# Ledger of designs, part 47: designed miniproteins, single chains, continued (3)

Each design is a single chain, and the fold is of that chain. pLDDT is the mean over its residues in the fold that is shown.

## One batch from the design tools (miniprotein)

Design m9609
Fold by ESMFold2-Fast:
Structure m9609 (fold): chain A 85 residues (1-85)
Amino acid sequence: MIEELKKKLEELTAEELAAAPTEEEKAAIEHIAAALKAALDGDAEAAREHFEKGIAAAKEAHPEEFDEAAAARLLATLEAFARSL
């Protein structure tokens, strides 16, 4: 199942990158995808590092639309998921 999830993540990442209008949005997508892949590998530390970089890039791309509380909740969920593997 993890290999299928990684394949699906690669597919979704490619679709999101193709749709992203700016380099900052592409950077955010790449880091968030790397965080999810690290979580699937059970690497909570790498998942956190990539997620934080992705959130920073997303905030630079769309500062007015950024919800820091939602980002913190997503990070906590991602870390819990990685540690459960």
Scores: mean pLDDT 75

Design m9610
Fold by ESMFold2-Fast:
Structure m9610 (fold): chain A 70 residues (1-70)
Amino acid sequence: SMEAAIKLVKEALKKGEMPSAVALALVLQSEIRTPEHEKLKEWSQAQLDWLRANTTSPYALKLIDELLKG
């Protein structure tokens, strides 16, 4: 769920861990526009950009692209 993805990404940020690409993409797709969530989106975009640059899995890349296209 979107709420579960947001919670997972917030916890990952607190722990300095890399969350799943799917969770990052879901945070970016959310319609929440609070200042706190905008910072979470900025961080999520940076993490997703790094994952796209550093992943070799064609499946993961296709999944990210499909999620971002909506």
Scores: mean pLDDT 77

Design m9611
Fold by ESMFold2-Fast:
Structure m9611 (fold): chain A 92 residues (1-92)
Amino acid sequence: SIEELRRELDKNGDGKLDDEVLKLLAEQLGVKIEKLTEEDKEYLNELLATGYVDPNNPIGQKLDKDKDGVLDDEELKKLEEILKNTIEKLKE
């Protein structure tokens, strides 16, 4: 599940992913890190923790194709794949 994958990436246990992990996630979502703001990082953390897509979240909007503010099963599966790939990239 996304929750389990998020917990594996949250190595310090504070409920938020660090900048290094967020950079790898943004790269896999097609977002260049140089354009990722502090607000975008908060949106990513909230999306991963709750599954809620904030209307101002450009990353969540890329996953939320039906624009209903909630990720469907297909969109969640895509996000899980991205999280798994991020975990593998962190293993050297």
Scores: mean pLDDT 68

Design m9612
Fold by ESMFold2-Fast:
Structure m9612 (fold): chain A 93 residues (1-93)
Amino acid sequence: MEREERIRELARLLAEYRRLLEERAPLERLEEVARELERIAEGDEDLSRATAAVLAGIGRGWSPEEILAAARALPGMTEGALEILERLLELLE
């Protein structure tokens, strides 16, 4: 799977995670989606970092602007990870 395909799939699952959280879905369902996100991002450090940052922000009820600001302050967030994070947030619209 090419990187852009993985990014689109990650964005789809992040949107699903946000929907499940808003609907107060069982924790087991949230955990299933989180594990799928982890598997798709596996082997790509920038994808994993970007995905984890967006997932954490969604879990806290943060806006896209708050997620981006928090990610820029995170230790170990590379320029590549930030580009992916911005792309994920665009696709979540």
Scores: mean pLDDT 85

Design m9613
Fold by ESMFold2-Fast:
Structure m9613 (fold): chain A 85 residues (1-85)
Amino acid sequence: STLEQIEELLKKIEGLIEQAEALVDAGDYEGALALLREIEGILQEIGALINSSDLSDKEKQELKQKLDELLKRAQEVAKRVYEAL
């Protein structure tokens, strides 16, 4: 289902953000940037799936809140890379 696809992509993004955070901690800024580019693409895909889905307004709101939290975490990783360069 579309909901299952969204949940799997959200879980994938959480893992990629954790990997990007670990790469920044290790000083691998090039690796972190590569993951951030992949994360950006998946975040856009999740947003499109939520907007095109037949899910309830409440379910869409909850998913958008989770997506916003992940976006903020990715932006914090990007900020750490930017400040290190």
Scores: mean pLDDT 87

Design m9614
Fold by ESMFold2-Fast:
Structure m9614 (fold): chain A 85 residues (1-85)
Amino acid sequence: MEKAKELYEKAVRALQEGKYDEAIKLFNEAIKEFEKLGDRKGIARTYLLLAIVYKKKGDEEKAREYYQKALEIDPDFVEAKKLLE
């Protein structure tokens, strides 16, 4: 899980720095690595952060799509439910 975690942490840092396009790229790479590991919680968490990135970019349609993907994997994901405020 080392590569998936490293990509995820780099993506979170990029998001915190407002580097949204770099964050999207790194989160998509992290998803591919989590998929190889069968880490459903890692995938769901990453989809939630992609939804947040797209919302910050003003892309409400993509934000909704990634939010729905996160809930499909983990319907009880509390952080995802807060985005529906």
Scores: mean pLDDT 79

Design m9615
Fold by ESMFold2-Fast:
Structure m9615 (fold): chain A 71 residues (1-71)
Amino acid sequence: MEKEREELAKKMRELAEKIRAGDEKAEEEALEMVVERAVKEFGMEEEVARELVEQQLEALRAGKPGGDYVE
């Protein structure tokens, strides 16, 4: 449950760093993994999940923090 979420978050963070460094393979892996997880875990429509993940990847490529800048 939360431990599984933590594992996913850790992998996503690792992939996000590689994506930021310009690793195209990591970008594709992150997209595929997160879309599958969003559909399976949250019951999201596959198209919606892909669009959201693509938007996040685009923000990472552009060097934007994704809006989470509050502490």
Scores: mean pLDDT 68

Design m9616
Fold by ESMFold2-Fast:
Structure m9616 (fold): chain A 83 residues (1-83)
Amino acid sequence: NQQLIDQGEDLYMQGLIAYLNQDYETAARLFLEASRLYLQAGDYEMAADSLFLAGDSYRQLGDYDRADQLYQQAQQLRQLAQQ
């Protein structure tokens, strides 16, 4: 679904801007929303990239447990993308 991909790209770009501005709480939220939209669209590669960046955002916030969980989820989605 192109509409879901377009919305995911918008959220992903907003997440990158938030991350670069060191607004890691906003970045994490936006990347998680982008990942959900990409997953619904079947874009496992972009869903994985979004989860990885959400993990990086939580790591910057000091939430290492959440970051590790998101990195593991991203790896699983990358494996699905390679099928």
Scores: mean pLDDT 90

Design m9617
Fold by ESMFold2-Fast:
Structure m9617 (fold): chain A 97 residues (1-97)
Amino acid sequence: MEELKERLRELEARYRELAGDDLELGIVEGILRIIYGITKLTKDFEFGVKLFEKYLESPDPLIRAIAHLELAKLYMDEGKYEEAEEYLERAEEELAA
């Protein structure tokens, strides 16, 4: 559990370094934060998963990376650590592209 939280933090930092001050990425980040907030407030895990999965279809590898990171966060919140680890691994691959 602690190791997954540290890996998430490291990948979020790498995303931030690559994304910089890009306005379009900043807007997407804002939308994803709103989706996460609604998912947590409503406790509707399937709602959040369904919406984040749409961003996995983005042609932008940084948008795909952040969507994988948000999915990893949701799966960690639900105690689904094996799935969370898989999403973190996919996020790392997208950030390396």
Scores: mean pLDDT 85

Design m9618
Fold by ESMFold2-Fast:
Structure m9618 (fold): chain A 70 residues (1-70)
Amino acid sequence: SSSLQAEIERLRKSLKNNEDMIELYEKRKKEAEQAGRESAVARNDKLIEILRKSKEQQQNVIKELEKKLA
């Protein structure tokens, strides 16, 4: 259905945004590590963890919605 296709498209855009944010926070984590900023490393690591969990959830939902289209 068009509504399922639209939902999949929204989730794919959200997934792409999460991937871009993960890359940004990974870069910030490396910069913090080089600067010896342990608390900043920990903060970026926590943000990466949250985004990776969100990404996995979104990927699973996309797979389930794609099965409904097949």
Scores: mean pLDDT 87

Design m9619
Fold by ESMFold2-Fast:
Structure m9619 (fold): chain A 98 residues (1-98)
Amino acid sequence: SLREAQERMSLLIAAIAHKRGFLPEEDIKEIEKQFGKEVVEEYLSLSDEERLEELERIAEETGLRVAELLVEVARLMSEEGLSPEEAIERVRKEIEAE
């Protein structure tokens, strides 16, 4: 399901953002209300490497351009330490240059 893929990608990106200090605990609690505490805790327990591998797998399986862009956003946050806003802006500029 496209919706399930989008939800999983969102949780993986949120977990990376939280680990890097860009997503406050209050925002995590709101996500827990939407998806359930156990599901969120599972995603938070993954390493950044495992999160990136799962995002890449979802992008490969769905073949969606937006999923490929979300992998790049997550990579920039995990590997270069960019904020979500900075990572999104970098990817946006790359798209506009293509």
Scores: mean pLDDT 81

Design m9620
Fold by ESMFold2-Fast:
Structure m9620 (fold): chain A 58 residues (1-58)
Amino acid sequence: VDEIRKKIAEAAKKGDFDTALKLMDEYEKELVEKDGVPRSKAVAIAVGELIRAIGDAL
């Protein structure tokens, strides 16, 4: 989980937003499948992480 978040931040820093989006999808799946988080909440968490990573990269 932490590994995926770090990779999202790294991809955003490089301007590789396609990879960042792909990793966001994987993070959402991990939250649902591993942690039993409801999909709507998992999407919100994953999107929030992507937005934070992009903002930090700018």
Scores: mean pLDDT 77

Design m9621
Fold by ESMFold2-Fast:
Structure m9621 (fold): chain A 55 residues (1-55)
Amino acid sequence: GPTQEERAGAELRRLGPEAYRERLVAKLLAAGMDEATAQAFADREVARLLELAGV
């Protein structure tokens, strides 16, 4: 089956980077992560997935 990265990339393409980032931040906050850490993690993850999709 698809890897976690393949699934994440597909969701990013479906939602767009802004909506994907907002959804990821919401999930991290729900998991007990603080807002600053959640935002930083989401920014890094979206950048990583865009690099994998765009190159």
Scores: mean pLDDT 82

Design m9622
Fold by ESMFold2-Fast:
Structure m9622 (fold): chain A 100 residues (1-100)
Amino acid sequence: MSKEEIFKRFDELIARLKALAAAETDEKVKQTLEEAAARVEHLKEAFEKLKVPVSVMEEFLNKLEELVDKYAAGEISTEEFVKEFKKIEEEFGEVLNKLL
């Protein structure tokens, strides 16, 4: 997969999270999804800035897409979504420390 295709997938994931937030009637859940979208935007920016290898970007993007798919399907709660999202962010932080 090209860097352009990976960044397009990040943009699509951000758009999906924003769409889920817009459809949500619970204000706390809506805020959580909007915060998740903003965090994905920050991850994309960090990957662009640090010129992270495509394979590493794809690994994290696959994890984030799988998490959002499970949440959208109603397979996990908002609490479980937040917990798993934080775990992915922690894994990302560890990878960045090794690449710096």
Scores: mean pLDDT 82

Design m9623
Fold by ESMFold2-Fast:
Structure m9623 (fold): chain A 100 residues (1-100)
Amino acid sequence: MSKEEENIKLIEEKLVEGLVEAAKKEFPDGKMTEEQFKEFLKKTMPGLVLLLSDEEIEKLFKEADKDGDGKLDMEEFKEAVKKLLEKVLEKIEKLKKEKE
């Protein structure tokens, strides 16, 4: 990994950590439904809603919900947020190429 890639990874890890801590405060039972996940993202990262469709967010939730109980625990939430940030970065790169 290059120095720039390592710096980006560190920023992403700190952002994920901050989001997990915010989620723990809002969801004291340590679990969130798909609706709560979407509402939390829209509240915490309103700009993200402009980059991702509700269907894409729902797909990320289902991919992170490994036990299929319809809820994300904090570990599954962490994985969902990491995948979400990867999709956001991909969308930004596409926009940069076509709408500079």
Scores: mean pLDDT 74

Design m9624
Fold by ESMFold2-Fast:
Structure m9624 (fold): chain A 70 residues (1-70)
Amino acid sequence: SVEDELAKELQLRVMEVVDEALATGDLKAAEKKLKEIVEEAKKRLSKEKYEEFVEQVKKALADLKAKLQA
């Protein structure tokens, strides 16, 4: 579906932000970019897809924080 394609596109953008943060160590830039992606997802995805996406972003950010601020 169009929603599934959009969700996958947004997930790829999240992964790009995570990869950049791992390369640069810039957690603040990553948090800002992830917040922007989440706000975009809220406007464009259904409630169910948005809730699933937010869970995925929270896990990605937690993993990123563990790697950068261990």
Scores: mean pLDDT 85

Design m9625
Fold by ESMFold2-Fast:
Structure m9625 (fold): chain A 64 residues (1-64)
Amino acid sequence: GDAIKEKLLKGAEAAGKLTGRGAETVAGSVSHEAREAAQKGLLSEEEAEEITKKAREMARKGGG
C-alpha cells in the first residue's frame, strides 16, 4: 500500500544523510524490506525496484 511505499522512500532518503557503512546498511535494509513487501503483494516488483534504485543512489550521494 501507499503507506509502506512512503515509509521505504523515507528510508532511502535517510541513507543519503548517512556516510560509508551506515549509508550502505540503511540502503540494504530498505532494499530488503522492499523485496519482502513485493513478495507479500504489498508492492509491485516495479515499485520495489524503484525504491531499491533510489536507496542505492541516495547512499552513493551521501555526505562525508
Scores: mean pLDDT 76

Design m9626
Fold by ESMFold2-Fast:
Structure m9626 (fold): chain A 67 residues (1-67)
Amino acid sequence: DLEEEYRKFLEEILKKHPSLSDEEVEILTRGLLSKLMLNDPSLKLNEEELEQIKKDIEEMEKILKKL
């Protein structure tokens, strides 16, 4: 279950990096949810939704690169 794996991934990051701010945690959460949406073949995403997903994933990756 990809959703459960991403939830566990977020929990492990938070456990290892308790100094993360509430804003950084929110960005990580949005990025992981966006990855879930992108990997769900049942979702028909429009161009506007895909642009937002791309942005949220990029912001998450910036935080992960600092860890």
Scores: mean pLDDT 80

Design m9627
Fold by ESMFold2-Fast:
Structure m9627 (fold): chain A 86 residues (1-86)
Amino acid sequence: SLTITFEAPQEVDGDLVATRRFESAGAGLDFAQLSIEQDGRVHRLPPVLSGSPQLVLTATFPGSAEVRGLAYSDGELAEARQRVEA
């Protein structure tokens, strides 16, 4: 089973920091990526390629945004989105 968990966002020096936990039960994560959608534009962060069963990724951005997590493991794809408000 593949899971994306949202941590409580933090505010640092006027920016928001969003943390996402990616977990795969029984297999390693082949791929994990965060994307930030703000004002109709999508900024994709560099993907992480790893055999680890757990990854924690962070994104930092000014103002409000939608943060998308995408993960792939052993033929399973998971996507989760959360609006993060300033």
Scores: mean pLDDT 82

Design m9628
Fold by ESMFold2-Fast:
Structure m9628 (fold): chain A 72 residues (1-72)
Amino acid sequence: DKGKQQLQIAKTLIDTAKWLKKLSKSLDPKKSQQLLQSADQFIQEAIQMLQDIIKNYPELREEAEKLLKEIK
C-alpha cells in the first residue's frame, strides 16, 4: 500500500510538472522561468521517489521503471 501511494504521488508530480511546462509557454519570461524551475523540482522529486520504489518495492519495479524511462 505505501509503495502504491508513493507511485501515485510520483505520477501526480510528473503530471503537474508537464502542466507547469505547458503553462510556462503562455507567460512572460520571469514567470515562465519560475514555473520551469518548479517543474524541474517536481521532476527531481518524482525521480527520487521512483528510484526509492524500484529499490524497496520489487512488485512495483516494472511500473516505476517505465515512468522513469518516460521522463528521461
Scores: mean pLDDT 84

Design m9629
Fold by ESMFold2-Fast:
Structure m9629 (fold): chain A 94 residues (1-94)
Amino acid sequence: MSDLSEEERKALIERGRKLLEEYKKTGDPNVLDELANIVLELVRKGSFEDLKEVLGDKAEQVILWALFIAGLEGKDYITPEHVKEAIERFVLGK
């Protein structure tokens, strides 16, 4: 059901969790960029459960917001920029 191997899935989840923790401590935009790319990879190739492992209970809100913004821009795909905005809004309370 997932295009990711079990090892690839676990590696992406672990990296995403570490990046989120680092971003909460530093506020570094480069860390957020890398986190957004990991989340986008999990959206494209992983499952919703994989996203919850990284983003917790905010995973659904992040996906729905990213899709909403993409739709407003006339895009049928999510970009890392949409994911970054959604993470800042729902995970960080900004």
Scores: mean pLDDT 79

Design m9630
Fold by ESMFold2-Fast:
Structure m9630 (fold): chain A 97 residues (1-97)
Amino acid sequence: MSKIEVLEQAIKELQDILANIDSLTMDEVIDRVRALEDRLEAAGDIRGSADLGMAVLALSTLKLFGTLSEAEQRATAKRILENVIKNLQERLEELKK
């Protein structure tokens, strides 16, 4: 399996999570991102898996902040997802060259 194919699929699924984030719980978001991390690792994309693992850590840390409003948590989660999508898109662009 090519890293390009795996990254394209992961980016699409992350974009779907982002599009539906207002209807998802933080646990559902974390679980979906973690599933993608596992998929990238299983495909041998250790770097892509590490990038998603960092996103999982950031989202899990955000969930632990009981002082943040739900709106603030969602806004930060959106930024975390947007950043990891951008990072994976840049990696995909590098792999195409």
Scores: mean pLDDT 80

Design m9631
Fold by ESMFold2-Fast:
Structure m9631 (fold): chain A 96 residues (1-96)
Amino acid sequence: MDTVTLTAKKDPERVRGAARTLENEGAAKVTFEGDTTVTLEAVNDPLVVEGRARQLENDGVAEVTATGSVRQEPLSIAEAGKLTRENLEILAKLPH
C-alpha cells in the first residue's frame, strides 16, 4: 500500500483538517498518531493523496515521508531529483 506520513511542523490542525478531507472524499484511510503525526493510506487515488501531502510540505506546515515503491509518477525533473536526494539520506542513516 502507498503510505504517506505527515509530521506537523507549524500547524497541526491544518494537517489534521487536510487528512480528514481526504478521508471524507474516500481518497485515503487516515490514522492519527498523537498530536503531530498523521498516516495516510491511499484507497482510490494515490496521486491525490501525494499531491495533498506535497501541498502541505510546500506551505511549510508539514514534513512528508512517503513509504512505498514510487517508480512511475508524472513528476517534474526537480521533484524527481528531490525524492532521490531524500531517499539517499534515508539510506545513509540505516546501520546496514
Scores: mean pLDDT 67

Design m9632
Fold by ESMFold2-Fast:
Structure m9632 (fold): chain A 91 residues (1-91)
Amino acid sequence: MLSAEEMVELLRQKLQQALAAGDKDLAIYYLKQLLSIYVAEGDAERAAELARELDALDPEEAAKFLPELAAMAEQEGHHEVAAALRRLHEE
């Protein structure tokens, strides 16, 4: 089975392929999977980067998905990740 690091690399490659092909639905799918992994790892910087990419690609999907991920991050003790995800809707 793939490690988390190997899964991240595979998903990043698939995301870039989907974006290059103009397959928005597939790109969103891989972005959501990558986001979930970085949130679970407590990587606030990469989670915020991918969250901005999701918001740029589909603001409605981001508005539904990012609050759920932020709540999960807080429950797991990743408070900085939760704060970073919430900041995308605060100006």
Scores: mean pLDDT 81

Design m9633
Fold by ESMFold2-Fast:
Structure m9633 (fold): chain A 72 residues (1-72)
Amino acid sequence: DKKLLEAGKRGGELAKKKQEELNAQGIEASVGGGVIDGKGTSAVTLEDGTVIEFVAVGDEIEEIERQAPPAT
């Protein structure tokens, strides 16, 4: 659906912008994407293991900060 495609693009743009802002502050960050709970996501991973996720929820993008994914 077009709304989900647009939300995914927006999430990716937000992740890239966040990476650019962090890099401008001297913080090393990488952009990636994945699927969490069946939803397309974009994420920024910092060198300290902090992950900032941009998750599409309907027509909105949620920014979720997590300290390292749970290691199993």
Scores: mean pLDDT 68

Design m9634
Fold by ESMFold2-Fast:
Structure m9634 (fold): chain A 66 residues (1-66)
Amino acid sequence: SSLVETLNKEQLEELKAAIDAGRVTVAAVEELDLPEELREALIAAIKAGQIGQIAAAVYRKLEELS
């Protein structure tokens, strides 16, 4: 959740598109325009099975930006 708070709208929309497409893999995250620390944190979260919590946080943050 704290990871999502550091993302801008463009990065959030890219991450949402990947989640919605079911493409949240290590390789897909490496292609996103994210800072290195955020990419590493996302890869760790994928390996830990926390992607559902990240998806919920991304959707919530995008609603705040609408």
Scores: mean pLDDT 73

Design m9635
Fold by ESMFold2-Fast:
Structure m9635 (fold): chain A 70 residues (1-70)
Amino acid sequence: NLLDKLSKEDKYIYLALLAEAGFSKEVIYRIAEKLGLTKEEVDEALEKYKDMPVDELAERFSEAVQKLKE
C-alpha cells in the first residue's frame, strides 16, 4: 500500500485533504488508524494544516507520492 510508505508529515497532509474533501472526523480517524496514526495525531494534523489552501495541500501530497515512485 503506497500510503503506508508516506512519512508522518505526508500522512498528515493526506488527512487534511480528506477534511477539505468533506470527510467527517470519525471517518478520518478510522483511515488514520489504518495508517498507524492516533486520534491525537489526527487532531494535530488537522490543526497544523487548517489554514493551508487545498491546492497547496494537493501539490505537497502529489510531490510526496511522486518521490515514492522513484
Scores: mean pLDDT 83

Design m9636
Fold by ESMFold2-Fast:
Structure m9636 (fold): chain A 69 residues (1-69)
Amino acid sequence: DDKKKKELEEKYKKLGEEARKLIAQGASPEQQQQIRDAEDEFLEAWEKGDLKKAEEALKKLQEVIDQTK
């Protein structure tokens, strides 16, 4: 499903931008590590073509970002 791939890729870009902004504003080392872990999970799932795991990783990344705000 190419449509789902585009949606996940765009969401990853937007969440990555937000995460970088929060890090620049002084996110804790623990929060920075949680962001990296979620991004790494997304990239691993993406390389394997596991769209379900990629979506789960983006939800995790969104959660970390929302908790950091």
Scores: mean pLDDT 82

Design m9637
Fold by ESMFold2-Fast:
Structure m9637 (fold): chain A 76 residues (1-76)
Amino acid sequence: LEKDIDIGILEISLAVLLTDLRNGRVDVEESKKILEFLKEKYNIPDELYERAKQAIEAGDVDAFREVAKEILDYLA
């Protein structure tokens, strides 16, 4: 149950970031801080973290969606 709750929180957090990016409401600095928190908490690999950060900075919805799927798959 604890693992399921943790993965659920990560899923929701990534979905919120993706939705804000898709809707053009992203605060880049705040989103990067949230992503850094998730990297620390879930031990996200540096490569996936850097790709997600670059997608947020570029406003690249497709790139962020793909890397978010890879992060969730890695932790499954």
Scores: mean pLDDT 78

Design m9638
Fold by ESMFold2-Fast:
Structure m9638 (fold): chain A 80 residues (1-80)
Amino acid sequence: SVAAVVKAAQEAIAEAQKELKETEEETRKIGREALQLYLQGQTEEAFKLVEEAAKKLEETKKKYDAVVAEQTQRVQEALA
């Protein structure tokens, strides 16, 4: 049914959005930890931490966008 497809799409998008929010919050926390490392003279460790966090955030954003696109298409196909 269309209702089942819409519900599944909403649940999948909500789950992906939760993962994105959690990754954004973790990235902010890592940014604060990296700043403390930098101030302590641990510059290489600070930059590696920021780089890894930025990469993970970018990958999570791309995953979220893909889920939204896929689920939106499924809903549109069910309504056609």
Scores: mean pLDDT 88

Design m9639
Fold by ESMFold2-Fast:
Structure m9639 (fold): chain A 86 residues (1-86)
Amino acid sequence: MEPEIFTTLTPEQLMKELGLKSKEDIESEVAKLRDQMTELERRIAELQKRLDAGDTSVQPELDQLRAELTEVRARLKALEIILEKM
């Protein structure tokens, strides 16, 4: 319940924290996050195939990558809200 004290940053705070100054900067950051999401999904798919083949040692790594994917998706969604508000 309490391990995620990530206060949802306001659009203004998020822009300042990421060093974003313009709509073009936000669009560039969104593109980078989409690339990171694609890379994480690819790695997850590779480890899932290993798990399906009986390699249970990949389970902790899969859990970590899924957590990272969730974080990237949350950040992407926040930036998309900023773009919508502009």
Scores: mean pLDDT 76

Design m9640
Fold by ESMFold2-Fast:
Structure m9640 (fold): chain A 107 residues (1-107)
Amino acid sequence: MTPEEEELLAKLNEAGARAREAIQSGDVPGAVRALTEIGILLVELQKKGYLTPEQLRAGARAIADTLRRLGVPRELADKFAEAMEKGNIDEVRKLGEQAVEAARARA
């Protein structure tokens, strides 16, 4: 494992822990923020060759499924996954902010 891959995987584990804590505490907006960070990290791992396109697609779909279970509209969750699959980090970040706002509106 390269030092860069190790650093990215450590950040991914930390974001995953934050997502779990937020879900367990009922902090839906916090969970969506953590999932957005996970999405960005997965795209970065794929761009650096540490993740296959198939693994990124699987991760994107898993995040979209979790966002929908957290009450994010299907269309927004699906656009988030599509932005991840396209490797568009700026769009993932923007859609993540929209998902946080949608989660807050339902809380």
Scores: mean pLDDT 87

Design m9641
Fold by ESMFold2-Fast:
Structure m9641 (fold): chain A 63 residues (1-63)
Amino acid sequence: MSPFEKVLKEIEERISTLPPDDAARFRAAVDQVVNDLKSQGLSDEEQAEILRKFSRAAFRHIS
């Protein structure tokens, strides 16, 4: 499993603990970020780092 795939798995595990409405919103946001990262031609490690930062910011907003 790549660094990017590991971060995605961790995010999905966290999303599964959220209420359904919040889970749906976060999945949509993650899908958007993933699509944007793939279109930019970034390395797996760079994609993992950006996705991790996004996840941390997004989960802070819920609190």
Scores: mean pLDDT 77

Design m9642
Fold by ESMFold2-Fast:
Structure m9642 (fold): chain A 88 residues (1-88)
Amino acid sequence: MIEELEREAARLAAELRALHAEFKALASEADLAALQAELRARAGPILERARELAEIDTEEARLEALRLAVEAGRIEIEVLRAALARLR
């Protein structure tokens, strides 16, 4: 259901913002570059596919784009938590 996926995406976005703020407080320039490279490698292809699907004006494509956005958000949280653990 679109509303549930939108709520989950918003929740993940809020968590990502909090984790990014914590990471920026602790991270060096090299740490930030490494994080950005890993995020691009792991979430980039999924986010690109979500963008392609979002251009298709059907409910099925919109639902799948939201599912992929949620999947990418979960991957980004995992990557960011692992990066933070390395700084602690």
Scores: mean pLDDT 82

Design m9643
Fold by ESMFold2-Fast:
Structure m9643 (fold): chain A 79 residues (1-79)
Amino acid sequence: SPEVEEKIDEVEREFLVRVTEVLEDESLSAAEKLARIEELIDEYARRMLELAPEKEQHIRRAAESALAWAREQIAALEA
């Protein structure tokens, strides 16, 4: 459904914006950034599963990739 695909794109865009805001927040420690991003990944996965439950395995892999990427970004910032 084009409507569902549009909602998926919206969820992905919102997720990237929120993750970027957390990574750029100089008031947060590395541990606090990771915790907030893990919460954002859980929210992303939940919203994606509501829109496309048939893609559960793909969504799980996307969440795992996002967490790995976030850990690398936080390590690079040396916060």
Scores: mean pLDDT 84

